Designed miniproteins, single chains, continued (2). Designs and how they scored, part 62

Each design is a single chain, and the fold is of that chain. pLDDT is the mean over its residues in the fold that is shown.

## One batch from the design tools (miniprotein)

Design m6277
Fold by ESMFold2-Fast:
Structure m6277 (fold): chain A 57 residues (1-57)
Amino acid sequence: MKEELKKKAEEYRKEFEELGKKASENKDNPKLMGEYAKKASEKVEKYIELEKKIEEL
């Protein structure tokens, strides 16, 4: 259902925003910063995939 996909996309958006903030807060720890940045990128990718799917509906 389109509404369910929109909710999932919004959750991914909030998650990558949180992860990006965590990466920024941990700039003095490059390994941890990199881990948060990688997780944020994965969530962004999922968000884009869901947005494309929603657009097709």
Scores: mean pLDDT 81

Design m6279
Fold by ESMFold2-Fast:
Structure m6279 (fold): chain A 67 residues (1-67)
Amino acid sequence: TLELLLQGIKYKQEGQRAFAEGDYEKAISYYQKAIDLYSQALGENHPAVLETKKKLDEAKEKLKKKS
């Protein structure tokens, strides 16, 4: 639904903000929420889902290197 899509966009934006602030754990959490909502609204193979999964993986790599 439109509501799921809008909420997914909000979570993606929160994830991007957390990533920019160096809070990779928070970024991962928000990207996971965005992926879930995008998958429900658009389907799991939609470009928006795949793009957000790429951002999630990037945040995970940053967290791994920080540790």
Scores: mean pLDDT 84

Design m6280
Fold by ESMFold2-Fast:
Structure m6280 (fold): chain A 88 residues (1-88)
Amino acid sequence: ATDQANALTAKGILLAAAGKYAEAQAAFKQAIALNPNNATAYNNLGIALSQLGKLSQAIAAFEKALAINPNDTLAKTNLAIAKAQLAA
């Protein structure tokens, strides 16, 4: 399950790199369904949601990533940016 979740996370990253953010979102959600403690999948889901303009959902995804890994500097930075964009 964890290895399959990691493979789906990698697939989502490649889809996002290709600009396919909706497909990336689906891959990350599937990764999370297999491993709900996948902080990397939540952080990358947040990035994909931000690119789709879904800022409130992106914030929730980054908060989940930080709940799993409180020392994730990338997730902290992305959360701060998403909150600033929502507040503007």
Scores: mean pLDDT 87

Design m6281
Fold by ESMFold2-Fast:
Structure m6281 (fold): chain A 84 residues (1-84)
Amino acid sequence: GPVDEDDVLTTLALIFLVTARKEKDPEAQKEAVDRAYELAKKITNPENKKIVAEGLEDLGEKSTDPEVAEHARKKAEELRKIAE
């Protein structure tokens, strides 16, 4: 069958969140969060959007930089609103 666009977008978004967790530079972490968020907005399945939102929430809890943590939480909240 055709490539499942939602699965591809979800996988790519989660890869950017893994990148953000490993990155030490706060600006690069925020860029990776933004890339994950932009990919997640293109997902049509709300459950897949929620998976990415959970990843963003987890990053918000585990980030050592308070600006990165707040940015990730804000993007998670925005994504949950879009998914609903």
Scores: mean pLDDT 84

Design m6282
Fold by ESMFold2-Fast:
Structure m6282 (fold): chain A 95 residues (1-95)
Amino acid sequence: SQQQADLQRLLEALDHLNEGIRYLKEGDYEKAAEHFKRALELDPGNVFARIGLAEAYLKLGKYEEAIKIFEDLLKRMPHNKYVKELLEEAKKKAE
């Protein structure tokens, strides 16, 4: 069933999202980015995985990659204060 396959993919995406969040909290930003990327391969619409990936890139000093993701997120969520604050941090560090 397509619905069963889609559910399995979303559950695997959620597992990778949770692992990414755990690694981000532990300060392992490379592993965090890897898990958020896998979550996005399985569920490309996952906003939390996209925010997490950009945060991991910001922590890794990949400011241009982080800025690109945060700017794309703000086009879809123009009033998200958390994403706005992270974008301003990334822009200040890129200068």
Scores: mean pLDDT 90

Design m6283
Fold by ESMFold2-Fast:
Structure m6283 (fold): chain A 75 residues (1-75)
Amino acid sequence: MEEGLKALDEGERAYRNKDYEAAVKHFEKAVELLKDNPYLQAVAYGLLAEAYRRLGDTQKAEEYSKKALEYMKQL
């Protein structure tokens, strides 16, 4: 849990610094670490979708946006 939240924070900081490649790496790690928490996993997928959208990877952005919505529906 704590490591997953730290990965989310590090990703958010990279995103604010416009380092979207680093943000993607941190958010991917957060998704892996937060597997047992559907709410936080949905948050991580949503942030990952935003980072990919900023990188111009619209296909990956749409894929992760759909995953975030699926996880939110389970709440």
Scores: mean pLDDT 83

Design m6284
Fold by ESMFold2-Fast:
Structure m6284 (fold): chain A 90 residues (1-90)
Amino acid sequence: MVELTGVAATLTSDTELTVGARHPAGPIKRVRVRLSNGAEGEGEAVASVGDTGTFRVKLSKPAKPGDEVEVEAEAEDGTLARGRGTVQAS
């Protein structure tokens, strides 16, 4: 399995997360997140430059800074990559 690099997750509200990631297979078309508290969401692209993307994710329930996040990103060719991070306050 391919590993995501540069994973960053910032909480812009208790239910909205901004996720940045770099996918080694190229442009990211979609991300999914799952948090240690069970919150989950699917990201919508807000910026994409080459293999680096920034995504806005609406969570299924509130999260807090310090929660662990697992990010799964799908490249345009269908290649999946995963990475982990810690939710940061904005």
Scores: mean pLDDT 80

Design m6285
Fold by ESMFold2-Fast:
Structure m6285 (fold): chain A 85 residues (1-85)
Amino acid sequence: AEELAEEAARRAVEAAERAARAETAAEQAGATLLAIGAALEAALRGGKEAGLRAAELLREAAERAEDERARRALEAAARAAEGAA
């Protein structure tokens, strides 16, 4: 559960950083969807424990995020992981 949650959170953070660098609304939306997908994979493959742990890691990352677009993507990913758990 922990390893799967950490891997999913890492991929979601990378996608959120792409959202922060996006120059178009389409690029930002695509990056946000990638972050959500990575977070959801933790819940779908690792069940409730992995989903909740991924959400926890993503909320911590959102608190550290300085870019608003990255923060919003991380918060969306965390909510998706919690909802799927």
Scores: mean pLDDT 83

Design m6286
Fold by ESMFold2-Fast:
Structure m6286 (fold): chain A 65 residues (1-65)
Amino acid sequence: DKEVAIENFARMVEVSLEEAKKLEEKGDLETAKKKIEATKEVAEDAIKLYNDPELEKKVKEILEK
């Protein structure tokens, strides 16, 4: 189901960014930065690969927070 796949991917992106925020709170700024950059690259690659406007909208909203 496409909708379930999009929701699962969006949740994975959110969880990765939340983990990065926890690393920043612990003072591990360098590891947090690398995790954010890796998460953004995976998200951008998925947007390009699948070319789905619903996926793009959900992922961009998460990345802009």
Scores: mean pLDDT 81

Design m6287
Fold by ESMFold2-Fast:
Structure m6287 (fold): chain A 55 residues (1-55)
Amino acid sequence: ELKEKIQKLMDEIVKLFKEARKAKTVDPQKAEELQNKIKELSKEYAKLFNELRAA
């Protein structure tokens, strides 16, 4: 179901945000990689959310 997929994606994004924040002080390169991953997942979230709204 689309709603469940969106919820899981949100949970993953939140988890990555926390990891990126912790990594920023220890491994800036790792933090940058995590930020790029968050950006991609956020775009996917926007697409799914728009599909849910249209349905």
Scores: mean pLDDT 80

Design m6288
Fold by ESMFold2-Fast:
Structure m6288 (fold): chain A 80 residues (1-80)
Amino acid sequence: SAGREALLAGDTEKAIELYQKELEKDPENAEALVNLAGAYAEGGDYEKAIEYLEKAVELEPENEEYRRALEILKEHVAAA
């Protein structure tokens, strides 16, 4: 996706914009929520990253990968 390409290129702001546009078209897209959370985390906005990742976990509660990512992110924030 264009958002992932922007993030891999180090363009965090562009990645956030592209993933936000994906969510505007499909608000229940758990993959877009996880990608947006990742982009916010790369940008240092951990509060936004946690919010979007929690929403992804709510949509896919059986997805262990999303739950684990949320645990890791919360631990990093709590350690700061």
Scores: mean pLDDT 82

Design m6289
Fold by ESMFold2-Fast:
Structure m6289 (fold): chain A 85 residues (1-85)
Amino acid sequence: DLNLSVEELLEKIEEAVKNKDPNLGKIYFDAAKTLILQGKPELAFEIAKQGIEDGVLSDEQVKELATQFKIAGYPEYAEELLSLL
């Protein structure tokens, strides 16, 4: 179920943050990308923004997420995300 998948993604992020997981950036990236593909761009944007603010998303990961937003039909989120670089 899409709703259960979102909850599991958020729980994985919270656990990774608590444990200072070296893959935290990948976890944020994978979660945001999955949410874009599931048609949940607002939640995807909030997760990507948090990953940028926490300093765990690379410029390359942010640019890839912006590309995914644009392909999915959400160019405004793509532009806003790139403005945070």
Scores: mean pLDDT 81

Design m6290
Fold by ESMFold2-Fast:
Structure m6290 (fold): chain A 61 residues (1-61)
Amino acid sequence: MEERILEAAARLYAAGHSPEFVRRAVVTAGVAWGIPREEAEKLADEAVQKVENGEIKPPPG
């Protein structure tokens, strides 16, 4: 579950979206997937940080 959210964040970031947009998109997706809002917000913060730091590779193509 977390892996899918991190992958989605990496894709949005690679597409040129701002970190703020990526963060909001991750929270929205996480809540839609049944993750509590607090956990979704934490995942969004982690996803944005990892994507910005280059720890999550954007998908090829």
Scores: mean pLDDT 73

Design m6291
Fold by ESMFold2-Fast:
Order: structure tokens, then sequence, then C-alpha cells
Structure m6291 (fold): chain A 91 residues (1-91)
């Protein structure tokens, strides 16, 4: 699940593996988007599930590139924010 991917991302970041942390964060975004699409969020925005997931994949790729370039402290802050967003959706 998305929260499991974020736990892996946090562990990787704490270990200094920033590339792996960014990859897991991107995985969490895609997984959260898939669950949101299943819950009808795509239709709420007037998008098909395919269109919504394509936007999520693009966002995840951009996030991965951005996150991989951050200092470890800032990456951990972003992971904490993403975890809060995912937890709010999965609650």
Amino acid sequence: AALEALERARRAAEAGDLERAAEYAAEAIIEAARRAAEAGVAAEFGLSEEEFLALAERHAEGYREFAAGLPPEQLLELLELLEREVAAVEA
C-alpha cells in the first residue's frame, strides 16, 4: 500500500539512499492515485481512470526527479507531508 511505500522511502532516506527514497515516494504517489481512482475521484474531476493515472504517473516522475535533488533533511520533510496526505485519503 502507499503507506508501506512511504515507510520504505523514509527508511531509505534515513540510511542516506536518496535515489531509492525518491523511487519509493513516487511508488506511493502512484498507489495512492490508484486507490483514489477506485474510489471515484477521477470521475469527480471529469477524468477517466486512465487519464487520472497518467497525470499521477507524470506527477510521480516529477516528484522523483525533484526529491532526488534535495538535501536529506528536505527530502524527509517532503516524505512527512506526503505521508500525511496519504494517511488522510486512506483513513
Scores: mean pLDDT 77

Design m6292
Fold by ESMFold2-Fast:
Structure m6292 (fold): chain A 99 residues (1-99)
Amino acid sequence: MSREEFLAALDAAAYVLSAAAVYTIGKNEAERLMKEGKFDEAIKVLKEALELVRSYLEKAREIAERFPDNEEVQRDVSVAEEIYRDMEKFLKEAEEKAK
């Protein structure tokens, strides 16, 4: 691994860890708000969290495009993509319950 690739892999890992933290904290807060009947507040939290996860995913994808043979970076992008899909699904479910 080159020094450039090593530093990029560290950045990708930091972005996926940040996405995971946003997912965990945002989902837990939204679930708490939903249990209290505060669906509009929960939807707002989830929308803000989804935008942050999207930003981290885009940054991780840029690194993955530069290092297509780096399995760790490709795995990190796949994890961030799963987090984004799960957040989209949870937001949709929250919006359906708010009706």
Scores: mean pLDDT 88

Design m6293
Fold by ESMFold2-Fast:
Structure m6293 (fold): chain A 72 residues (1-72)
Amino acid sequence: SAAALAALAAARAAVEALPLSPEQRQTGIDNLEAAARLADVLSAAQLLELVARQLPDPRATKVLRELARQER
């Protein structure tokens, strides 16, 4: 859905703004791009929670979970 893709774009911008290593940032971006393939079958909140659980950095996980709470 357009809403799910917009939420993933906002999550990407948030991850890029975090003081992460280049490798951690790229891992976050890759996971968000993979989640975009599910945008027609999962809600924005479900996609953000799925990606948050796969990220190794707790700062990125926290930001994505906050965004997921806003999507209801």
Scores: mean pLDDT 77

Design m6294
Fold by ESMFold2-Fast:
Structure m6294 (fold): chain A 103 residues (1-103)
Amino acid sequence: SAPVPRGAGGGGPGAAASGPAVDASTREGLAAMVAGLAAAIRAMAEAGVDLSAERAAAAIAQALRSHGVEADREALLALARAALAGDDAAAAEAGAAVVASGV
């Protein structure tokens, strides 16, 4: 595999200077879950499931709520649209916004 582009794999600039290590670990775990949900939505669409961005966003929101996370609706819709379009960069950006609003 390619070398790590940054020294710190976990965390990020959005973590700021405040907060305990548990918050950073929770945010990383949430980011992984959000990325997995986006990948699942994309896989379903590629398998021939006709999903609207609104239906996909609702499915992601329900999955996150089952883990006690409530995320911004606009961020969820942006993530769903990016996942359905197969835009990995837009999905990563929208996913980061979901994570930031969901913690």
Scores: mean pLDDT 71

Design m6295
Fold by ESMFold2-Fast:
Structure m6295 (fold): chain A 74 residues (1-74)
Amino acid sequence: MKISKEELDSEVLEALADMYYALGKRALKQGKYDEAIELFDKAEELYRQSGNTERAQERLAEIDKLKKEAEEKK
């Protein structure tokens, strides 16, 4: 995968992460725990790549909690 400043900036990376985060929460709500974990993993990767410390860290903490919940229920 190639993420460069010219192709994709931090704001776009965070927006993509938000999308995967929302999809993961939807999958979790539907009982699709494996799918939710996979989507949360993608969101985590994108948030880490975005470099936004404050909001990204808050989302990463929430994702960690939701992934643990999904693992317990599958």
Scores: mean pLDDT 76

Design m6297
Fold by ESMFold2-Fast:
Structure m6297 (fold): chain A 64 residues (1-64)
Amino acid sequence: SEIENEARISLLRMAAAVALRAGDLEEAARYLEELLRELERTLGKDHPEVLETRELLREVREKL
Protein backbone atom coordinates (compact mmCIF):
# COMPACT_ATOMS: atom_id res chain seq x y z
CA SER A 1 0.00 0.00 0.00
CA GLU A 2 1.04 3.65 -0.44
CA ILE A 3 1.10 4.21 3.34
CA GLU A 4 3.39 1.18 3.87
CA ASN A 5 5.70 2.40 1.07
CA GLU A 6 5.86 5.92 2.58
CA ALA A 7 6.62 4.49 6.04
CA ARG A 8 9.36 2.24 4.62
CA ILE A 9 10.97 5.15 2.73
CA SER A 10 10.85 7.34 5.88
CA LEU A 11 12.46 4.59 7.99
CA LEU A 12 15.20 4.03 5.38
CA ARG A 13 15.94 7.79 5.26
CA MET A 14 16.22 7.88 9.07
CA ALA A 15 18.37 4.72 9.19
CA ALA A 16 20.75 6.10 6.52
CA ALA A 17 21.02 9.45 8.36
CA VAL A 18 21.78 7.74 11.70
CA ALA A 19 24.42 5.49 10.09
CA LEU A 20 26.04 8.50 8.36
CA ARG A 21 26.14 10.46 11.63
CA ALA A 22 27.73 7.46 13.38
CA GLY A 23 30.34 7.08 10.60
CA ASP A 24 29.04 3.58 9.73
CA LEU A 25 29.60 4.01 6.00
CA GLU A 26 29.03 0.34 5.07
CA GLU A 27 25.66 0.32 6.89
CA ALA A 28 24.78 3.74 5.41
CA ALA A 29 25.52 2.41 1.89
CA ARG A 30 23.22 -0.60 2.46
CA TYR A 31 20.33 1.63 3.62
CA LEU A 32 20.92 4.09 0.76
CA GLU A 33 20.93 1.23 -1.80
CA GLU A 34 17.55 0.01 -0.50
CA LEU A 35 16.20 3.60 -0.35
CA LEU A 36 17.33 4.20 -3.96
CA ARG A 37 15.52 1.04 -5.15
CA GLU A 38 12.29 2.09 -3.39
CA LEU A 39 12.49 5.67 -4.73
CA GLU A 40 13.21 4.51 -8.32
CA ARG A 41 10.25 2.12 -8.16
CA THR A 42 7.90 4.75 -6.68
CA LEU A 43 9.04 8.01 -8.37
CA GLY A 44 10.95 6.86 -11.46
CA LYS A 45 14.71 6.93 -12.13
CA ASP A 46 14.82 10.58 -13.31
CA HIS A 47 13.07 12.13 -10.28
CA PRO A 48 15.17 14.76 -8.38
CA GLU A 49 14.99 12.77 -5.10
CA VAL A 50 16.30 9.67 -6.93
CA LEU A 51 19.18 11.65 -8.47
CA GLU A 52 20.10 13.18 -5.07
CA THR A 53 20.01 9.76 -3.34
CA ARG A 54 22.12 8.21 -6.14
CA GLU A 55 24.73 10.99 -5.76
CA LEU A 56 24.85 10.55 -1.96
CA LEU A 57 25.30 6.78 -2.37
CA ARG A 58 28.14 7.41 -4.87
CA GLU A 59 29.89 9.74 -2.36
CA VAL A 60 29.51 7.21 0.49
CA ARG A 61 30.88 4.40 -1.72
CA GLU A 62 33.93 6.54 -2.64
CA LYS A 63 34.78 6.77 1.10
CA LEU A 64 34.63 2.97 1.58
Scores: mean pLDDT 86

Design m6298
Fold by ESMFold2-Fast:
Structure m6298 (fold): chain A 94 residues (1-94)
Amino acid sequence: PTLTLAHIAREKLEKAKELIEEAIKLLKESKSKEAKEKAKELLEKALELLKEGIKPVEEAIEKKKVLSPELLEFKELAKEIEEKAKEFKELLEK
C-alpha cells in the first residue's frame, strides 16, 4: 500500500484530535500555570496539524470532484477539533 493524501490527512487530523483532547483534560485536572502553559503548547500543535491535514481535503472539494464519504469524514473531524478548541478557550478563562 502506498501512502496517499487521504492517509496523511487522516493521521494529521487524528493526531490533532488527540492533542486537543489531552490539552482539555490537562485544564480540567489542573489550574496551575504549568498545566495551562503545557495545554497551550498542545493546542498550538493541534491547530498546526489541523491546518496541514485539512488543506488537501479542501483543495479536493474545491476542484468539484464528487464528495466522497471519506472527505466528509475529514470535514466532520476538523469541525470536531475546532469545537474542542472553543471548549479549551472557555476552560482556560476559568
Scores: mean pLDDT 78

Design m6299
Fold by ESMFold2-Fast:
Structure m6299 (fold): chain A 65 residues (1-65)
Amino acid sequence: SEELIEKYKELVRRMARAAANALGLTPEQADEIEEKAIEYLKKNPPESEDDLFRKLGEILGELLR
């Protein structure tokens, strides 16, 4: 749900930044990854916290290819 996305926005931000840093990407690229991950979750609303974490892992993996 949208409420789960709002609840975990800061976690998404931290995960995007951690992943970007591990790959040597810039803070600006980390911000783009965060934005795209949130957009993906809004288009594919999670039904539970477990579903949110699964979808977040999937989109972050795709964006970092």
Scores: mean pLDDT 79

Design m6300
Fold by ESMFold2-Fast:
Structure m6300 (fold): chain A 60 residues (1-60)
Amino acid sequence: GMLEAAQKLLEENPDSPIAWTALGAALAQAGDLEEARRYLERALELDPDFEPARRLLASL
């Protein structure tokens, strides 16, 4: 599923804001909003200007 794919992406790319954002998005869709926020905040620690993470975090 999407969550499993996002977890694999993060495992393969732990320094990628894209990977953290993908897992955050998957967690948000699963209803885990607190975990989603944590992963999106981590993406922004790696790249503060990463718009996909900023946009999704603002919508939670």
Scores: mean pLDDT 83

Design m6301
Fold by ESMFold2-Fast:
Structure m6301 (fold): chain A 80 residues (1-80)
Amino acid sequence: MAEEAARRAALEGARRGGAGEAGRLAGEAAARAAGLDELGRQLAVGSGMTAAGMMHTGGGSLEESARAAARAAAAMAEGA
């Protein structure tokens, strides 16, 4: 559930604002789906943004960056 919510949000973010926005929205969606507190939300957002940035810097597409962000954010949220 958290990963699917993060994936949808990340793809929308990528279309509107690129890799950074994809990562941010993936983290926000994953944290919300998992019911995390503010610290958990910040960690999920940071995880999503880091994954999106790494994929994009490595030559990945915006869609690949969004999918990487969603996986990282959901893994962080599910691990909390």
Scores: mean pLDDT 83

Design m6302
Fold by ESMFold2-Fast:
Structure m6302 (fold): chain A 81 residues (1-81)
Amino acid sequence: SEKAKELIERLGEIQRRLSALNGHRSELTEEEKKLLEEAQKLIDEAVKALFNQDYERAEKLLEEAEKKIEEVERRFAEKRA
């Protein structure tokens, strides 16, 4: 499925971004760490949805994970400005 390939590629990018932020974990606040933990939980649920071929659920979960990661990225960028 083309949709499955798209979601798997999106998952890989999200996991890469999350890994990059976890590389700076010592510089993160407790709120930022909580956002990353929530993002990881959403990613884990998205993987389960992909395995079950529930692509609509997987897409929604990945979108929610991206929003949490974007918030941490935004806060991290502000610390460097």
Scores: mean pLDDT 88

Design m6303
Fold by ESMFold2-Fast:
Structure m6303 (fold): chain A 79 residues (1-79)
Amino acid sequence: EIESLKKKLDQLVVEGTRLIHELDELGMTALARKLRAELQELVSKAQEALKNGDIEKAKEYLEKMERLNAEARAVIAAL
């Protein structure tokens, strides 16, 4: 469902933004900049896929966002 994917996109953006901010506050400034750029690109691509009704591509980009957020969480946990 497109609505479920849009809701998931919003949740992943909120989480990713929070985690990236936390990394920056912890002094991981270079990683925070890199992840912010990657998140921004994935959000743009996911929004375009959803607009075009490309459910497969939308799911792929959301999965990449989940992996990005998981990586950010793992780095924070290791600090």
Scores: mean pLDDT 88

Design m6304
Fold by ESMFold2-Fast:
Formats: C-alpha cells, sequence, structure tokens
Structure m6304 (fold): chain A 63 residues (1-63)
C-alpha cells in the first residue's frame, strides 16, 4: 500500500509529545494533520500502529 503522507507522521509525533500517548486520540491526530479521520484510518487502523510507524521512521532533520 502507499506510504503515509509525512504530515500525518509529523502531526502524530507532535501531538504524542505534547499530550502523551494515552491522552491522544486518532481524532486529535487527524485534526492536527489537517486530514479526515477516514484518511487517517486508511493509513493506520489504530493509534498503536501509528505509534509503531513513528518509532520505525526515527525522524531526523530533513531538508
Amino acid sequence: RPAPPQRILDAARAVFEERGFAATSMREIARAAGVSQRTLYYYFPSKEELAEALAEAAPAPAP
């Protein structure tokens, strides 16, 4: 399947770091990323899968 948009990963990372994993919902991540919940669930069926994708991405400063 296609790779998720970088803005979803960026928004999820920011929200998790600001609020903590337990206090963060998929709805908040979708709003922060500027996408619909349907779009977010299309790429990530759960908050846990999204968190795993962030850990795997190991984001570094990119140009």
Scores: mean pLDDT 74

Design m6305
Fold by ESMFold2-Fast:
Structure m6305 (fold): chain A 59 residues (1-59)
Amino acid sequence: SLEDEIRQAIEAARRTVAEHPDDPELRAVIKQLLDELRGRASPELQAELDRVKAEIDAA
């Protein structure tokens, strides 16, 4: 389902950022992809996407 695809994308984003902590260009690309997914996500997943983006910005 689309919801499962979004959850999978969130997990992949977290893993990718954790593996590349000093790559600001990669973080920017990942945040853009998460923003694009937000428009297709349920309110619960939108909140999760917003949290993940905040975590990436704080790292």
Scores: mean pLDDT 80

Design m6306
Fold by ESMFold2-Fast:
Structure m6306 (fold): chain A 68 residues (1-68)
Amino acid sequence: MIKEQIKAAIEKLKEIAKNGSKEEVDEFIKKVKEYIKYLKELAKEDPELKEEIEEGIKEAEETIKEIE
């Protein structure tokens, strides 16, 4: 569920980074950063998902750092 959604977002970011324009990459990075912010709030509301969300956020942030 949420872990699969995070992984899909990361995979899409990697795809755009390889095949997209700089503008498309920059726009998608902004969207992923907004999604990370949403996930941080979701982790506060649902403690059962916190560990899964935090692992996904770490992977997403590391992927953004590698692309930027």
Scores: mean pLDDT 80

Design m6307
Fold by ESMFold2-Fast:
Structure m6307 (fold): chain A 81 residues (1-81)
Amino acid sequence: LKEIIEELEKAIKALEKGDVKKAIEYLKKALELAEKDPTVPQEVIDGIKEAIKAAEKGDLKKAIEIARGSVKRLKSLLKSL
């Protein structure tokens, strides 16, 4: 969970700077880690996939919104464990 949150936070920072290529790399790394972790809800995995699609379309605001939502959900889950 912590590593997934870290990669998503790196992606958000890259999106805020307009570094779309770096952001997509971090989002894809977060997705890879999330798919291997059975503790991660399917909704979060689907959210990361949507954030990647939004970033690829150049909708950085949407990508940031979705990625932030995923971070918030994962942080809540981490506190509940």
Scores: mean pLDDT 84

Design m6308
Fold by ESMFold2-Fast:
Structure m6308 (fold): chain A 78 residues (1-78)
Amino acid sequence: MEEERKRIEELIEESKSEDPEKAIEAIGELVKLANRSGDKELIEKALEQLKEMSKHEDTRVSIVAAMGAKELEEMLKK
């Protein structure tokens, strides 16, 4: 859906925030929306961003991103 794709793009940009609290919030929303969408393309796009964010210097951001990436990977395998 066009609205879901636009929101995922916005959340990907928000996840790149220099503010760790904003990045964590965006990552959480990104995982929820991608999972809810059931759209393989949107899930793969979100997963790619989360894998990148799992390398983040802030441990809280990297943990949240890694957990989200694992959840979306399992969605793609089913």
Scores: mean pLDDT 80

Design m6309
Fold by ESMFold2-Fast:
Structure m6309 (fold): chain A 55 residues (1-55)
Amino acid sequence: GPVAEAGRAAGRALRAGDREAALRAGETLSKQMAEQDGPAGGQAVLGAVRAELAA
């Protein structure tokens, strides 16, 4: 589904080292998670993507 597809896109971008694509995919995934599980779920996903890019 859309969440799984966005998650795979974020993973591919992170492995490729494409920070811009990873953040955009993470924002899409965050929005979809927020719509399903509320805003805390969306923020947690976006925070995780940002943390991976900072490591």
Scores: mean pLDDT 72

Design m6310
Fold by ESMFold2-Fast:
Structure m6310 (fold): chain A 57 residues (1-57)
Amino acid sequence: SHLEDAEKSIANAKKYFKDDPVAAASAAYEARKMALEAGDEELAKEAQEIYDKALSA
């Protein structure tokens, strides 16, 4: 489901954050898109925060 896929993408974004911020940003971007399609505004917000932090690293 989009919700489960979004959760997995967030987990991947967190996993890659330190060593590969570009991969982390990409995973967070996909997670946000999937979370919005699933209607989970809180998960979408979490993904956006990870995306913003990854781009600032």
Scores: mean pLDDT 82

Design m6311
Fold by ESMFold2-Fast:
Structure m6311 (fold): chain A 61 residues (1-61)
Amino acid sequence: DSLRERLRARGLSLADVARELGVSPATVSRVLDGRLQPSAAALRRLLDALGVPADELEVED
């Protein structure tokens, strides 16, 4: 399942995730859509915001 589905399952909005990452909601949307490749640090913060351990995340598909 996609990162967008995990975000929805956690009850988090794009604005909530954007605040945690220090980016715009548009940037979060692009990352979730696979249109923007995040840095390792940004990906780690996104996983923390979703409550998912990095070692359990395979690919956003």
Scores: mean pLDDT 66

Design m6312
Fold by ESMFold2-Fast:
Structure m6312 (fold): chain A 77 residues (1-77)
Amino acid sequence: SAEKKKLEEEWKKRVEEAREFLKQYEKETGKAPPSLVELMRQLRDPNVSDEEREALLELMKAMTIINAEEMREKLAG
């Protein structure tokens, strides 16, 4: 249906935005993006500043989107 195609295109756009964000992170830091487990561990540190916390949340959001897409691709065959 037209609705399904629109949702698929919106999801593809969101995935590409997440990939671009992670690519930019790697370019700026020289490091691969942290795993979701590591990001959650860092977010639990009470000594993390508000600015650092916001950056970690943005990374977690991007990583969550990429992981969801990878799972979707595996399920689709």
Scores: mean pLDDT 81

Design m6313
Fold by ESMFold2-Fast:
Formats: sequence, structure tokens, C-alpha cells
Structure m6313 (fold): chain A 79 residues (1-79)
Amino acid sequence: MREELWKKAEEYAKESLKYLEEGNDEKASEYLKKSYELVKESVGDEKAKKIAQSDLQSLTQNGGPQSLIDALQQAVDEL
């Protein structure tokens, strides 16, 4: 079900944050992309892009890590 895709997307997002904390920006970016791809499969590309854009806006306004901002911007651009 779609709920299972959302749960898996959340798991990938948590893995991305873990890799970011370890300084592994490449794996953090890969897992973040996988997370948003599952969101896209669950809700469609237009809604997934809006969610990613909203997350990017919030992260940028709250002064989040630049590596995460860059990874999320790339995910938005590729959606």
C-alpha cells in the first residue's frame, strides 16, 4: 500500500541524516534522493516536488546544513 512507501521513504530520510552526521555527503544525497523517489511513487511527481520544495524552503530558512540544502535542491531539480 502507499503507506508502506511513505514508511520506507521516512526510513531512507533517517539514513540520509545519519550519513550526513558521519560526514558522508555522497551517501546522504543518495538516500535523500531514494526517499523522494518513493514519495513520488506514493503521491505523484507534482506533489512530491511541492513537498521537496517546501522542505528545501524550511531547511534554508532555518539555517540547515549546506550539504543537505544542496542535496535537496538537486532532488527538487530532478523531480
Scores: mean pLDDT 76

